# Ledger of designs, part 29: designed miniproteins, single chains

Each design is a single chain, and the fold is of that chain. pLDDT is the mean over its residues in the fold that is shown.

## One batch from the design tools (miniprotein)

Design m991
Fold by ESMFold2-Fast:
Structure m991 (fold): chain A 117 residues (1-117)
Amino acid sequence: MEKELKVEELLKLLEEELERAERALERKKKDPRTTQEDLEQAEEAIRLLKEAIEKLKKLKEPLKISDILEEAKTSLAWATLALILLKEGLIDNLSSISDDLIDHVTSLLLAAREPAP
């Protein structure tokens, strides 16, 4: 059975991820080991999260997982949402999306995470 996701629940998940990414970026700016490329990748991840939030705000209907996965095939912002849903356990896999696209979005999101201790 395909699960429908409320736009409000998806917005909350993306806003929480955005807050975490913004905190990670501020921490990286203070770390002398952070390269300019690391900062640019983290800023790109934040940009994609903001784009996904703006796209969701324009929707007024519940989203099916299949609709998200279809959009994610051609949109980095939608692929970012799909990857977050996978990590939250709301979807089982990303097999319909290209490995190159998932690897690219994953690298950007990892750049926007706090460094492990």
Scores: mean pLDDT 78

Design m992
Fold by ESMFold2-Fast:
Parts: C-alpha cells; sequence; structure tokens
Structure m992 (fold): chain A 77 residues (1-77)
C-alpha cells in the first residue's frame, strides 16, 4: 500500500492533472496522471502503466478531468 507521503504527492499531481485538462492541455494532464499512477504503483498498487497510458490517449479533456477527479477522491479515502 502507498505511504501517506506517496498518497499526498499523488493527490497534488492528480489535482494538477485536473487543472491542466480544464485548460485544454491534454498532454500535461496525461503526464501528471501517469506520474501520480507511478507513485501509487511504487507504493505497492498493481498498476500497469503501459495499459493506463493507452487508456489516457483515448480520452478527451472532460473524460480525463473526470478520471483524475475520481482517482483523487479514491486516494483521499
Amino acid sequence: MPSPEQREKAKELLQQSIEAAKQGDLERAKELYLEAARLLRDGGLAIDLDVLRRILDGLDAEQLAQMSQDSLEDVER
């Protein structure tokens, strides 16, 4: 399981991903989401980053913002 420090950093990255997606910067939003996912994976979550990247490449700005928001809420639990 990710440490509290890894979770807090992931929350910051997910929040930044939401803001980037709202600004229409999809590339930055994807990079921020993948960095959050990498931190959570390094903390012990089973995340396939290659599969996740492919999923993110298929999302529009609204979908990416929603995914980042849902992930942020899950990390805050």
Scores: mean pLDDT 80

Design m993
Fold by ESMFold2-Fast:
Structure m993 (fold): chain A 74 residues (1-74)
Amino acid sequence: SAAARAEELLAKGEEAFREGNLEEAERYYREALHAAPDAAQRAAALRGLGRVYEARGDAAMAARYYAGADALLA
């Protein structure tokens, strides 16, 4: 299912992020965002992207992704 695919991609993004591979983490989180059928999984992908940009030192972009995730759950 689309939900299962999004869950798999989110898990791979999290693993890549833990390993310090920010480029791979970003790719998986963007794929998860595209595959996600619901707001909760889309919000999770946006939070993942926020963490990637925060780790890169781009606080402004990170804040935008976090705000986008929060808006989906409001």
Scores: mean pLDDT 89

Design m994
Fold by ESMFold2-Fast:
Structure m994 (fold): chain A 95 residues (1-95)
Amino acid sequence: SELSELSKKLIDALHAKDLDGFRQTAEELIKKLKELSEKHPELKQEFDDIIAGVKETVELAEEYARTGDGELDFLARLHAIAVSSGVLVVEKKLS
């Protein structure tokens, strides 16, 4: 539930164009994913994939903030949805 809450907060910040809130939430989500990866090494690849997705979403959102290119905003939103889906998959495996 904490991961799902953070992934939702990430999407909400992106929708609101709150870049500072988005960055803070992304950092919190990555930290939590790393902690869980250490506790559950059998799921390391799944956690690493989600972390990579969060980092890609950050890069796209920051480039959008610089350029105003709506395609980058669209791609950032798609990547954030993929992150949320990955979170649901690992939460199911942890239950």
Scores: mean pLDDT 86

Design m995
Fold by ESMFold2-Fast:
Structure m995 (fold): chain A 85 residues (1-85)
Amino acid sequence: SDAELLRKMVEELRRNAEETDDPLVHEMALGVAEVQLAVLKLVTEDEEVKKVIDEMMDIIQQTLEGKLSIEEALERLEELVEELE
């Protein structure tokens, strides 16, 4: 399901953050996730999934702008995808 795909994306971002402390690698992973979310938003027909994608993309953008730490971003992303259960 789209909800499970979003959960998997967040799990992959968490794993990346646990495997490296390099901020540049974190930024690259977030940028890739942002592109994947933008594409999923274009193809999903689920309005609740689209809303969650918009909120996830906002969190990623704030993190890339230095307004949120990677840990704060991951905590918020994990909370959002749990709401889809």
Scores: mean pLDDT 84

Design m996
Fold by ESMFold2-Fast:
Structure m996 (fold): chain A 83 residues (1-83)
Amino acid sequence: VEEDYEAILELFERALKRAEEEGLPDNSTLKNDEKFREIFLEEAKELADRGHPLAQKIADLLEQGKYDEASKLIKKVIDEYRK
């Protein structure tokens, strides 16, 4: 559970860093920015390949076009375990 938490935190931090490096707007979301989706999907797939179940679930949601659900899952995991 904590291993999955660390993986999702790493995914979020890596994706935000790449978005900043590519000059994406601060209001970019998985729903409104295709490049932001590409970044998150790539990072999620890499972590899923390393055996992280929550990263696989996020990758699956992104591939299905369920961007709002993916965003909510990421936020829920971070909020639940960051306290």
Scores: mean pLDDT 75

Design m997
Fold by ESMFold2-Fast:
Structure m997 (fold): chain A 96 residues (1-96)
Amino acid sequence: DLEELLAHAREVHAELVARFADDPELAALVEAALDALLQARLAKLAGDEAAARAYAEKFEAAVLELVALLERQGRLRLTPEERAEVEAAIRAMAAK
């Protein structure tokens, strides 16, 4: 059921945001990424391919900002090669 799926997605979203509640900047980026992903899937289910693509692009932007924040905080350390691979993977996910 779509309602049960949506309720579960929102519960997982809230749980993940709560995990980073001690870091409001990180929590805000996680929330933005998860909301964009959920909206993209809902738009795709509604047959709105243009909206689905726009939200997928928002997801890509939010995840890239999240990676940059984690690097600035020292929580994530990527070589230039690893950073290029991560960026390529995020763009590939957004293109689906």
Scores: mean pLDDT 74

Design m998
Fold by ESMFold2-Fast:
Structure m998 (fold): chain A 74 residues (1-74)
Amino acid sequence: SALDELYAEALAIARELSEEAVELLEQARKAHDAGDLETAEELLVRFGQLAGEKRASDEDQRVLLRLYLLVADS
């Protein structure tokens, strides 16, 4: 699914950034799978902020934004 593909792309980005980024993304996915969309959205915002602080590329940041918007519209 598009969601599974976006999470896979985000996980690859997270692994290049830090262990904290991986942990935030995995927690966000668990919250999303449990139907806790508010927690998933909050964790993805924190992940995006961390990616910005680590100077992730514009392309990588667009992947994270697409994932956030897909979760927020759920």
Scores: mean pLDDT 83

Design m999
Fold by ESMFold2-Fast:
Structure m999 (fold): chain A 78 residues (1-78)
Amino acid sequence: MDLLEELVARARAEHEAGLPAPSPDVLIAEEIQREMAALRKAHPTDEELAAYLGVSPEREEIEKKLAELAAEKIRAAL
């Protein structure tokens, strides 16, 4: 299913449960964080992750590029 449809369904389910419905921006940000975690799990060393991202194995460069790619992937799935 479309990621946007999944996020809308999740917000509706939380609203039906009596919880304040999160904004779409919050749900998108949570998906970006999950994608970042998945990429780190798939590339368990900083060197492997840096090579995948095409950056130097410097923590700040890895984190910056990881966030960019995760955001692009989630944006493409919307």
Scores: mean pLDDT 74

Design m1000
Fold by ESMFold2-Fast:
Structure m1000 (fold): chain A 72 residues (1-72)
Amino acid sequence: VEELIKKAVEALKKGDYEEGKRYAKEAAIEAGADEDIAESAANTAVLAVKQGVDPEAAVRAAVESARLQSGL
């Protein structure tokens, strides 16, 4: 999970929102989230970063939220 979070954060810092979304979704899935929940969480993380939220904070919050919504 940590490696995927790092890749998502690096992509988002570069402004590569598609790559960042892909890695954030994969991180959420590896953390135990259902694919639909993981995709929603990844979209939320990208939108948060576009609105000025720190990429690491946004990705970590999204992964944790997805895990909690998936009953873990």
Scores: mean pLDDT 81

Design m1001
Fold by ESMFold2-Fast:
Structure m1001 (fold): chain A 82 residues (1-82)
Amino acid sequence: MAGEPLLAEGNKLFKEGKYEEAIKLYEQAIKADREALELGQMSEEEYRDNVARAYRNMSRALEKLGKFDLARQYQQIADQIA
């Protein structure tokens, strides 16, 4: 839940075509979820699901920016986590 509002705002920016800004919010969402995990406020399973979702969304944004090599790497990270 900690990073979920940031992920939602990132998705909004993605729909608006603001891909670089969306990626920054997805990165902030991962950081917020990691902090929640470290504080015992999030399960490892919820953390993995949220991080995998953020990496998939970042991969899609990178594809839109023409950064295909980095997009593929981020998709593989998401697939390995979930």
Scores: mean pLDDT 85

Design m1002
Fold by ESMFold2-Fast:
Structure m1002 (fold): chain A 70 residues (1-70)
Amino acid sequence: MSLAEKIREVFDRINKILAEETDLEVARAKITALVDEALAAATTEEEKEYLQKLKDGALIALDALAESQK
């Protein structure tokens, strides 16, 4: 599987969690577990950097959603 395909699959799974999970703490835990599993399986520094950026972006989005919901 190419780097782009791996990143795309993780991105799609994150978006599914964000769309389907109404509990933001559960969504955060699921996204963190998903990306951490992918990071543990990553064999290149480039893959790890892209996965870390996906994690950071998803967590920022969750924080923004939590702030907007008060």
Scores: mean pLDDT 80

Design m1003
Fold by ESMFold2-Fast:
Formats: structure tokens, sequence, C-alpha cells
Structure m1003 (fold): chain A 79 residues (1-79)
């Protein structure tokens, strides 16, 4: 089963835009695409969305720590 976290993580890894990430989600799961669309319409970045999903899966990790982890991974991928 494809999750929102999986789609957003792949998008960050590939350097996709919000629009390209929505297109990817629509091809994989309409339910995930709808959830992603709602969060983007709320003004959230892909990094913030992934951090929120990580916090939900691991409540012991704060949102701020999850966001720092996502940003660190993105920097490593961009090199």
Amino acid sequence: MVTLAHVVMEAIYKGLSDEETLELAEKLSPEVAEELRKRLEEGKSLEEILAEELHKLHPEISFEDALDMVRAIKELIEK
C-alpha cells in the first residue's frame, strides 16, 4: 500500500515540485493524492508534510526534530 510519507519521500529524493509530486501521487493512489492536495492547499511544504507524517508514525520524535531530519536528508541528496 502506498502512503503519503512514501510519495513525499520519493518526491524529495527526486527533487520534484509540488505539482510534479501531486501528479506522482495521482498515478499511485487517488486517496494519497487527495490528502497531499489538502495539505498543500493549507500552505504546507513537502518537508513539513513528511515531518508531520514521521511524527504521527513515531510520536516520540517531535515535529521539529522530524523536520530537521527531513532537511538533513534533502541536503545529502542534493550533493
Scores: mean pLDDT 81

Design m1004
Fold by ESMFold2-Fast:
Structure m1004 (fold): chain A 63 residues (1-63)
Amino acid sequence: SETVKILEEASKRAVEELRERMLEASRQARTQPSEEERLAVRLPVHQEVIRLTNKEIEELEKK
């Protein structure tokens, strides 16, 4: 149906935006000299990605 197509396209766009943010965090992490410092750069971004994903799910569940 048209509704399904609209939702699929919106999900694809959201996933692509999140992917770009994660890739940027990975690039920034690679500039850090230690594993602990690389993880410290990546963890906040991964937590933010999870938060944004949960927000989208909540909005979809609101009808």
Scores: mean pLDDT 75

Design m1005
Fold by ESMFold2-Fast:
Structure m1005 (fold): chain A 84 residues (1-84)
Amino acid sequence: SSLDSQRESLESMLDKEDVEKLLKLLEAIVKGDKETAKKLLEEFLKKGLITEEEYKNFLEGLETGDGEKISLTVINIIEKLEKK
């Protein structure tokens, strides 16, 4: 599947722990679990994988249901993990 292909690609280039946290973030977003999503995103912020502005945009996306703001933050996490 597309998700299995993405996971395999990510695990080959990225730390497995970071991939697992990213997958948990995506699960929390899909389930509407804002508290879990916020907690996981704060961990990525502490690692320097996202900016404070990206974090705020993500929170606004969760509150408004703006999938573009949410997806842009996720893409930025992936891109920064790949640039190790």
Scores: mean pLDDT 74

Design m1006
Fold by ESMFold2-Fast:
Structure m1006 (fold): chain A 92 residues (1-92)
Amino acid sequence: MEELEKKRKEAEEKLEHYDTVVELGERGEYIDTSTELGRKIYETIGEELLQAIAEAQKIPDLAEQIAVVEAPKRKAEEIRKEALEEIEKLLS
């Protein structure tokens, strides 16, 4: 139970940070690591996102490139869903 709640919270935090990065990008802005929020986002998802982008740049197919960049967020969504499902099972 305790471990499942930790996994859920961690995944939710990552998803929130991914949404923030997308919103900044839509405005033509970037993560500012001189701010407390920007530093927190970078520490939480920055490394895995930069790695995904670097891998995507090697792929000539646009659809596959997009899938690779979205993979870390999709993984966090799966972890959150699985944790919630198991928590609900234990509470039922």
Scores: mean pLDDT 75

Design m1007
Fold by ESMFold2-Fast:
Structure m1007 (fold): chain A 68 residues (1-68)
Amino acid sequence: MEKERSLKTAVDIYKENAKKANELAEKYRQLAEQGTEDERKVFQELADKYERAAKISNELAKKYEELL
């Protein structure tokens, strides 16, 4: 079914987006540890934003997976 294929594609996309967002969050947290005080604040904010994006993407993936 075309609808089922589209939902599976959406799930895969959101799972991949969540994975990439988590990887970026971890990278920015590592940069925050090595940076100046000002850089640390910026990198921590970026890490927090990517962690939130990963959570949203995982929630959307789960929602669409439940519709399959």
Scores: mean pLDDT 82

Design m1008
Fold by ESMFold2-Fast:
Structure m1008 (fold): chain A 83 residues (1-83)
Amino acid sequence: SLPTGQDIIDAAAAGDDDKARQLAVELALTMVREGWSLDEVRFLGEQIVRLTERRLGPEAARRVQRAMDEALREAERLLEKLK
């Protein structure tokens, strides 16, 4: 099954930075393979970070932000290969 924003939040809440990163990367790569732009992936990532900060506070939000930053880098690499 495809990872959701909630799956990323749950991994960050558990302190599992590696799982949060893996889920964020898979979500971002799936989105760009389906034709979503990097700006749309970034927008979704920003919403997940804001939701995490509201529910779990700034430290958990920073963990999700790091996962989304890695996910965006991997999505950019995929798009370069698809040219």
Scores: mean pLDDT 86

Design m1009
Fold by ESMFold2-Fast:
Structure m1009 (fold): chain A 70 residues (1-70)
Amino acid sequence: GAEELLKRAEEETAQLRAEIERLAERDPDGAAAGLKRADDVGAKMSSLSPENAALAEAFALHAELQRLKA
């Protein structure tokens, strides 16, 4: 159900944040900017649709992680 998806999204955001933080050793400014952009996405969704905020943040973090790996 929706709560199961939310729990998985929260766990995924924690893992993605940890991976981005590890990449901060190579690109600290890029990692910080990426985390800030993901936080902004989560905050915007939280004001519009709190049930989708964690999922939107997870997608944003995944995109930022792929950007840092490229």
Scores: mean pLDDT 79

Design m1010
Fold by ESMFold2-Fast:
Structure m1010 (fold): chain A 100 residues (1-100)
Amino acid sequence: MSPRQQAFVAQLERLLAKIREALAARDYATALELAEQVVVLLYIHHEEDLPDNEELAKLIEELKELLRQMAEAYQAGDEETFAALAERFLELVERVIALI
C-alpha cells in the first residue's frame, strides 16, 4: 500500500469513528453529512489513487445507493431505518478499506 493510500485509509477510519460518535449521540444530520464526505472521497480517490478493482467499484456504487436511502430516511424522520442503513454503510466502508 502506497503512502497516499495509507493516508487515505487513515482519513476513512477517522470519518468512520466520527460517524459512529454521531450515531451514538443520535446526531443523524452530522452522520449523514460525514457519510456524504466518505462517498465524495471514495469517488475522488477511485479515479486517482485506488487500485483498478471491480469489487471496489461495486462497493462504491452500493455506498452511493445507501447514502441516497439514508437521506430519504432522514427526510422522513425515520430514525430506526436511518440507523440500520448507517450500520450497513459502515460495514461496506470497512470492506472498502480491506480492499485498499
Scores: mean pLDDT 84

Design m1011
Fold by ESMFold2-Fast:
Structure m1011 (fold): chain A 106 residues (1-106)
Amino acid sequence: SALAQQAADLLRQAERLTLQASRTADRQGNTDLSRITRGLARSIRDTLQLLQQGDYVRASRLSRQGSNDLRRLSQQVQDSNPKVSQLLLQASDLTGQASDLAQAAA
């Protein structure tokens, strides 16, 4: 499905941005934030695997949950870690778009 392929591309981009957020937090000495963002990147990767297996309904739901989690974390760190916040916000937007595309592919 073209929609599923587009959703997969967006999830790969979101994973890369979330890993970049983790590396940025680590360079800033924020080990806890780095660990949390690595966990979110793994969740995006797990969602991508479900999408690749054709489980579009579950992939859509988990992408939506991931979008909400990334947006919430972005808001929590916007004052202390603005660069990490911006990367997480971009990843949130991409996972939200992937959720919509996965739902349309179902």
Scores: mean pLDDT 92

Design m1012
Fold by ESMFold2-Fast:
Structure m1012 (fold): chain A 109 residues (1-109)
Amino acid sequence: SEAEELEKELLKLAEEMAGKPVEEAVEEAKKKAEELIKRQGLPDTESFREQIEFSLLLLTARFAKEKGLPLAEELTEHVIKLAEEWIEKYYPEAPEEEKKRILEDIREL
């Protein structure tokens, strides 16, 4: 399925980015998100670009943590901050308990 192809590509790109400094990982995730959206014919909206960038960074942090790479904790904290900003931007009216659960799920990855 298209979803399975997207997931495989995200996992591949995230693994390639694991172990990079946070600033470099963020810049690469932004570029890779734009390229992936164009390549797979996905909606080229700001919200969708931010969602794919977030997914790449989340998976990159997970791979870095699993491999015991340096900066994994710093990247995870950056991902949590991006999630908080994304929720406030697109779902500001969401209940605080729901927002907390999303952030806790990210920390447990």
Scores: mean pLDDT 79

Design m1013
Fold by ESMFold2-Fast:
Structure m1013 (fold): chain A 91 residues (1-91)
Amino acid sequence: SMEFELTKEEFRLIAAESEIWLGERLKEKNPELAKELIETAIKDLDDTIERLEKLLKEEKDPEMIERLKKLIERAKELRDRAKKLLEEIEK
């Protein structure tokens, strides 16, 4: 069901956000591990965005379209935050 697919992607976003949070905490003490966590989060977010955009192309329900758009927006915001953090670690 669409509800189940959205719930799975929401859990994936929580996991990516947790990896970003941990990466930010570790960036000074263990920059190599921080980089690995952030790169993993970026990859997971890119995969999530691709899956959600595919669902959006086939969706006809206006309420579900808005939920998908909001989830894609959140994933893109998290990805941008992760990319900025990665740039800081690589300096």
Scores: mean pLDDT 88

Design m1014
Fold by ESMFold2-Fast:
Structure m1014 (fold): chain A 68 residues (1-68)
Amino acid sequence: DELYEELKKKFGEEVAEEAMKLIESTKDASEETVDLAVARLAQEMGLSPEEAAELRKLVKEAIAKLKA
């Protein structure tokens, strides 16, 4: 999976696995729910604000592609 490999390269395997689970669980949720879920994951994984912003962007892009 291209998204998994990109997430793994940027944030590491543990964050990539959790992000993929988050995408699957929130693909039908509101944007606000997705934003909150990403913020929680970033806090749990100890990501910087810059890393959290990049993760949010990639997750939202992935969900948008799933809805198309």
Scores: mean pLDDT 81

Design m1015
Fold by ESMFold2-Fast:
Structure m1015 (fold): chain A 98 residues (1-98)
Amino acid sequence: MASREEVVKLATMAISIGGIEFLKNRVLRNPDMSPEELEKIRADVEGMKELVRENYEYIKENGSKELQEYAEKLLEKAEELAEETLALIEERLAELAA
């Protein structure tokens, strides 16, 4: 059984992944998004990615092998989604600067 603290860390990682996915979809659905709004979303995505990494490091140090494997999959998903979202934002900002 995972400790309460480990469950909270894993839940925070999952919620942050959901947040990145939500922001990615928001960028995709709003082609008229301003540079200021894109910059704010970029900062939020970077913050969520960092939060996932910090919570992963806790589980890596303190968690069982099973929890470490689960957290590693969450980290991989978060990094992939963040990379895709940040690439979309950079492309949009470049188009708006031209």
Scores: mean pLDDT 87

Design m1016
Fold by ESMFold2-Fast:
Structure m1016 (fold): chain A 96 residues (1-96)
Amino acid sequence: SALEEARRLVAEGLELLLQGGTGPSGSAELIQKGLELIRRGLELAAEAGDSSLAEEVLKMVEELEELAKKNNSTVPPAIVELRKIAEEALRLLEEK
């Protein structure tokens, strides 16, 4: 189903973001691929009428933004883009 594919894409995308941002395997290519997969997954979920995935991603982003604030650091660009992707998916749901 579209929702099963959406959940798979978001999960894979989040794994790539973690690998791209945190380890010896870290790369801008992995970050970009991760963001693209999450965007596709959230768009598919929104088209199917499901807000839960976008809400989960947005909550994760808000927690990371709060951690950046507490550490007096700038929110990473990948997290800024992830917020925009999640918010756009929620907007698609509101517009139908």
Scores: mean pLDDT 81

Design m1017
Fold by ESMFold2-Fast:
Structure m1017 (fold): chain A 73 residues (1-73)
Amino acid sequence: SLAEEARRHLERGRVYRKIGEALLNSNTNDPEVIARGIAYVLRGIGDALTAAILARAAGDAALAAAGEALLAE
């Protein structure tokens, strides 16, 4: 179902966001670590957007709100 797909995107987005934030907050000046951190944050944003869109299409307002909250951080 769209709601199940949205939930999987939301969970993956949370994991990617957490990895990206951890890398960016690591107090490193390594350009590769910074680039990887940004890439993970962007992947998390993409998954959060996908989750919100699919959840709204499925009529799951709470799940859509969760995806939108992840976008807000």
Scores: mean pLDDT 86

Design m1018
Fold by ESMFold2-Fast:
Structure m1018 (fold): chain A 80 residues (1-80)
Amino acid sequence: LSAEEIEAIRRQLEEHVRGLIETAIPELVKKVGAEEALKRVRETVAADRAALAASDLPEEVKRAALEGLERLEAGAEEAA
């Protein structure tokens, strides 16, 4: 991967995580309640962290994704 490609991936991940925190998580909270929504987000984040650790992705991409997952989990906790 080129530096440009890594930066593009990071930007896409940041946009995706922002959308999840601002839209998807609040909508999930409305449907299932804050505690159940937080439980589901934490389960998804744990699975995604395990998948990232097992992946052959470049370290820069893995770090960007891990930062995104950390922000997603924190955002879900604030929305709860």
Scores: mean pLDDT 79

Design m1019
Fold by ESMFold2-Fast:
Structure m1019 (fold): chain A 67 residues (1-67)
Amino acid sequence: SKEEKGLEIAEKVRELKRETGLSGFEAMEYVNKNIYPLSEEEKEIAREIGEKLREIGDEFEEELKER
């Protein structure tokens, strides 16, 4: 599925970042070029998933601050 593919890519980026100390952007570029070449469509899907997860997290944090 598109979600599974996005998570797989995110996990590879996370592993590389942990092992090499590269920034998230640098690790993503490396994965794209050397391990898992991404099409433009796949990049958009991965970006959308990451963006959605961040938005949900930010909304939840805002709601918790409304004490």
Scores: mean pLDDT 61

Design m1020
Fold by ESMFold2-Fast:
Structure m1020 (fold): chain A 57 residues (1-57)
Amino acid sequence: MEYDLEALKAEIQKLAPDAEVEVRIENGKLIVKVTGEIKDKEAFVQLLVKHGVDIFE
Protein backbone atom coordinates (compact mmCIF):
# COMPACT_ATOMS: atom_id res chain seq x y z
CA MET A 1 0.00 0.00 0.00
CA GLU A 2 1.29 3.44 -0.91
CA TYR A 3 0.38 6.88 0.40
CA ASP A 4 0.83 10.02 -1.65
CA LEU A 5 3.09 11.61 0.93
CA GLU A 6 4.20 14.38 -1.45
CA ALA A 7 0.61 15.51 -2.07
CA LEU A 8 -0.21 15.37 1.66
CA LYS A 9 2.92 17.37 2.54
CA ALA A 10 2.03 19.98 -0.12
CA GLU A 11 -1.52 20.35 1.23
CA ILE A 12 -0.24 20.79 4.79
CA GLN A 13 2.39 23.30 3.61
CA LYS A 14 -0.39 25.41 2.05
CA LEU A 15 -2.11 25.54 5.46
CA ALA A 16 1.21 26.30 7.25
CA PRO A 17 3.48 28.08 4.71
CA ASP A 18 6.03 29.26 7.32
CA ALA A 19 6.16 25.91 9.14
CA GLU A 20 8.48 22.92 8.75
CA VAL A 21 6.36 19.96 7.58
CA GLU A 22 7.47 16.34 7.79
CA VAL A 23 5.37 13.37 6.65
CA ARG A 24 6.43 9.72 6.93
CA ILE A 25 5.17 6.19 7.49
CA GLU A 26 6.41 4.31 10.57
CA ASN A 27 5.25 0.73 11.33
CA GLY A 28 2.41 1.18 8.80
CA LYS A 29 1.16 4.31 10.59
CA LEU A 30 1.10 7.77 8.99
CA ILE A 31 3.16 10.25 11.03
CA VAL A 32 2.78 13.99 10.49
CA LYS A 33 5.02 16.54 12.24
CA VAL A 34 4.51 20.30 11.88
CA THR A 35 6.88 22.78 13.55
CA GLY A 36 5.54 26.34 13.42
CA GLU A 37 2.28 28.20 12.89
CA ILE A 38 -0.74 26.65 11.15
CA LYS A 39 -2.96 29.27 9.48
CA ASP A 40 -6.00 27.01 9.03
CA LYS A 41 -6.08 24.64 12.01
CA GLU A 42 -9.58 23.34 11.18
CA ALA A 43 -8.64 22.33 7.61
CA PHE A 44 -5.43 20.74 8.95
CA VAL A 45 -7.42 18.61 11.44
CA GLN A 46 -9.88 17.57 8.71
CA LEU A 47 -7.00 16.60 6.40
CA LEU A 48 -5.42 14.36 9.08
CA VAL A 49 -8.76 12.67 9.87
CA LYS A 50 -9.32 12.03 6.14
CA HIS A 51 -5.99 10.15 6.03
CA GLY A 52 -6.81 8.05 9.11
CA VAL A 53 -4.72 9.88 11.71
CA ASP A 54 -6.19 9.88 15.22
CA ILE A 55 -6.22 13.39 16.66
CA PHE A 56 -5.81 14.02 20.40
CA GLU A 57 -6.23 17.46 21.97
Scores: mean pLDDT 71

Design m1021
Fold by ESMFold2-Fast:
Structure m1021 (fold): chain A 59 residues (1-59)
Amino acid sequence: FVPATVTMLKDATATGTPAFTAPAGTELEGLVKLEGDTVTVKVAGRTYTLPASAVEVTF
């Protein structure tokens, strides 16, 4: 993964198995990729996708 911080700008559902809601202000450090309107992150060993409009990525 890329050493970057993904910060939630608003509440959004992280799509994966199991899906979860990431509230605004949550910081995730497991950036896998950023493609178009989708950000892929790894949380607790599982891969999730989030809408790029709901997050800020800081490298």
Scores: mean pLDDT 75

Design m1022
Fold by ESMFold2-Fast:
Structure m1022 (fold): chain A 67 residues (1-67)
Amino acid sequence: GEAAYQQGLALLAQGRYEEAIAAFKLAVALDPNLVPAAEVARLIGEAYERLGRLEEAARAFATVDKL
C-alpha cells in the first residue's frame, strides 16, 4: 500500500497523471486504511483535472461526500 501511494505522489509530481491515478487506486486496493479515503479521492480528482478529464475529476471529488 504505502509504496504504491508514494509512487503515485512521485508520478503526479512528474506530470504522469494516468500512471499516478493507477498507483493511487492500487495503494487503496492493497491497504484501504493507509490514507483517508477523502485524501486519495482528492489526489485522483486533481490528476484527472490535469488530464482535462473533468467528468472523472468531478466523480472523484464527489466520492468524498459519498464516503
Scores: mean pLDDT 77

Design m1023
Fold by ESMFold2-Fast:
Structure m1023 (fold): chain A 83 residues (1-83)
Amino acid sequence: DALEKLSEEEKKELEELAREAEEAIRNKEPAEKVRELTEKMAEIFRKAGLDELADYILKLGEALAYLLEGDFEKAREISEEAK
């Protein structure tokens, strides 16, 4: 499990950031909020040496941000790149 490389503190921070991102999406908060939260999550993964997971989270956050902005074409492009 990739999460074994994370400390208990890092895992808790990731859980809190993920919760905040879900709330931001549900409440239709500004796209910048989702980008900010996913960037913070990606930094934690990179520090742990989980670069592939960090890249995935960044692409997911960017795609979600574009969906919140109503830019479905750009969101689709980013989602395809994440595969």
Scores: mean pLDDT 77

Design m1024
Fold by ESMFold2-Fast:
Structure m1024 (fold): chain A 105 residues (1-105)
Amino acid sequence: SEIIEKLREALEKTDDPVIKAALEFSIALLEEDYKKAEEYYEKLLLMIVNNPSKTTKAAGLFVLGILAYKNNKPEEAIKLFEEALKTTDDEELKKLLEFLIEKLK
C-alpha cells in the first residue's frame, strides 16, 4: 500500500514521540494488526490526556482521519487531515498530510 509506505517514511523521519505513536497506531490499523493498534491507541490516548498540546491535537485529528479512511469515509478523512495540517508544526506530519489529502481527492 502506497499509504502505508508513506506512513513508514514519516515514522522514520519524525522525532516527536506523540507523532510516532499516532503513525504506529495508523500503520497497525491499516495492516489489520488490531492487537498492536490497541497498544498504540492506549499509549497515544494517555499522551493526549496527560499533555494537551498543539502536537497532541494534531496527532488526534490525524488518527481520526485514518479511522474515517479505514471506515470508507474519504470526505470526512480529508476534512480531519486538513484540520491536522492547520494544527501541526511537525514538517514530516505536514508532508504526510498533504500527500494523504491529495491521494484521497
Scores: mean pLDDT 88

Design m1025
Fold by ESMFold2-Fast:
Structure m1025 (fold): chain A 98 residues (1-98)
Amino acid sequence: SSVKEKIREMVLLEASATVHMMRVYVMLRTNAPRDDILATIRRALAVVDQILARVEQIYAELKADPNTTPEQLALADRILATLRAMRDDLRAILAEVE
């Protein structure tokens, strides 16, 4: 169904955002050069912001669709909350490293 395709897209977008978060954490843990850490965080933020804009669009469509189950909407809400938390974490890390 179109609802299932939208949920699948959200899950894949969350996975993509997670990969970018992991890259930031690896650089922090390996004591990478500060300029490389800053560049990686800024890149991760840009990607997460693009993903978040798309996920917010999908969430609005799912919320308006009468075929969306409560369980599917709850999953979508959790993905959106996770992505917002990732963005906030990246902003906090950026402020600390700057």
Scores: mean pLDDT 90

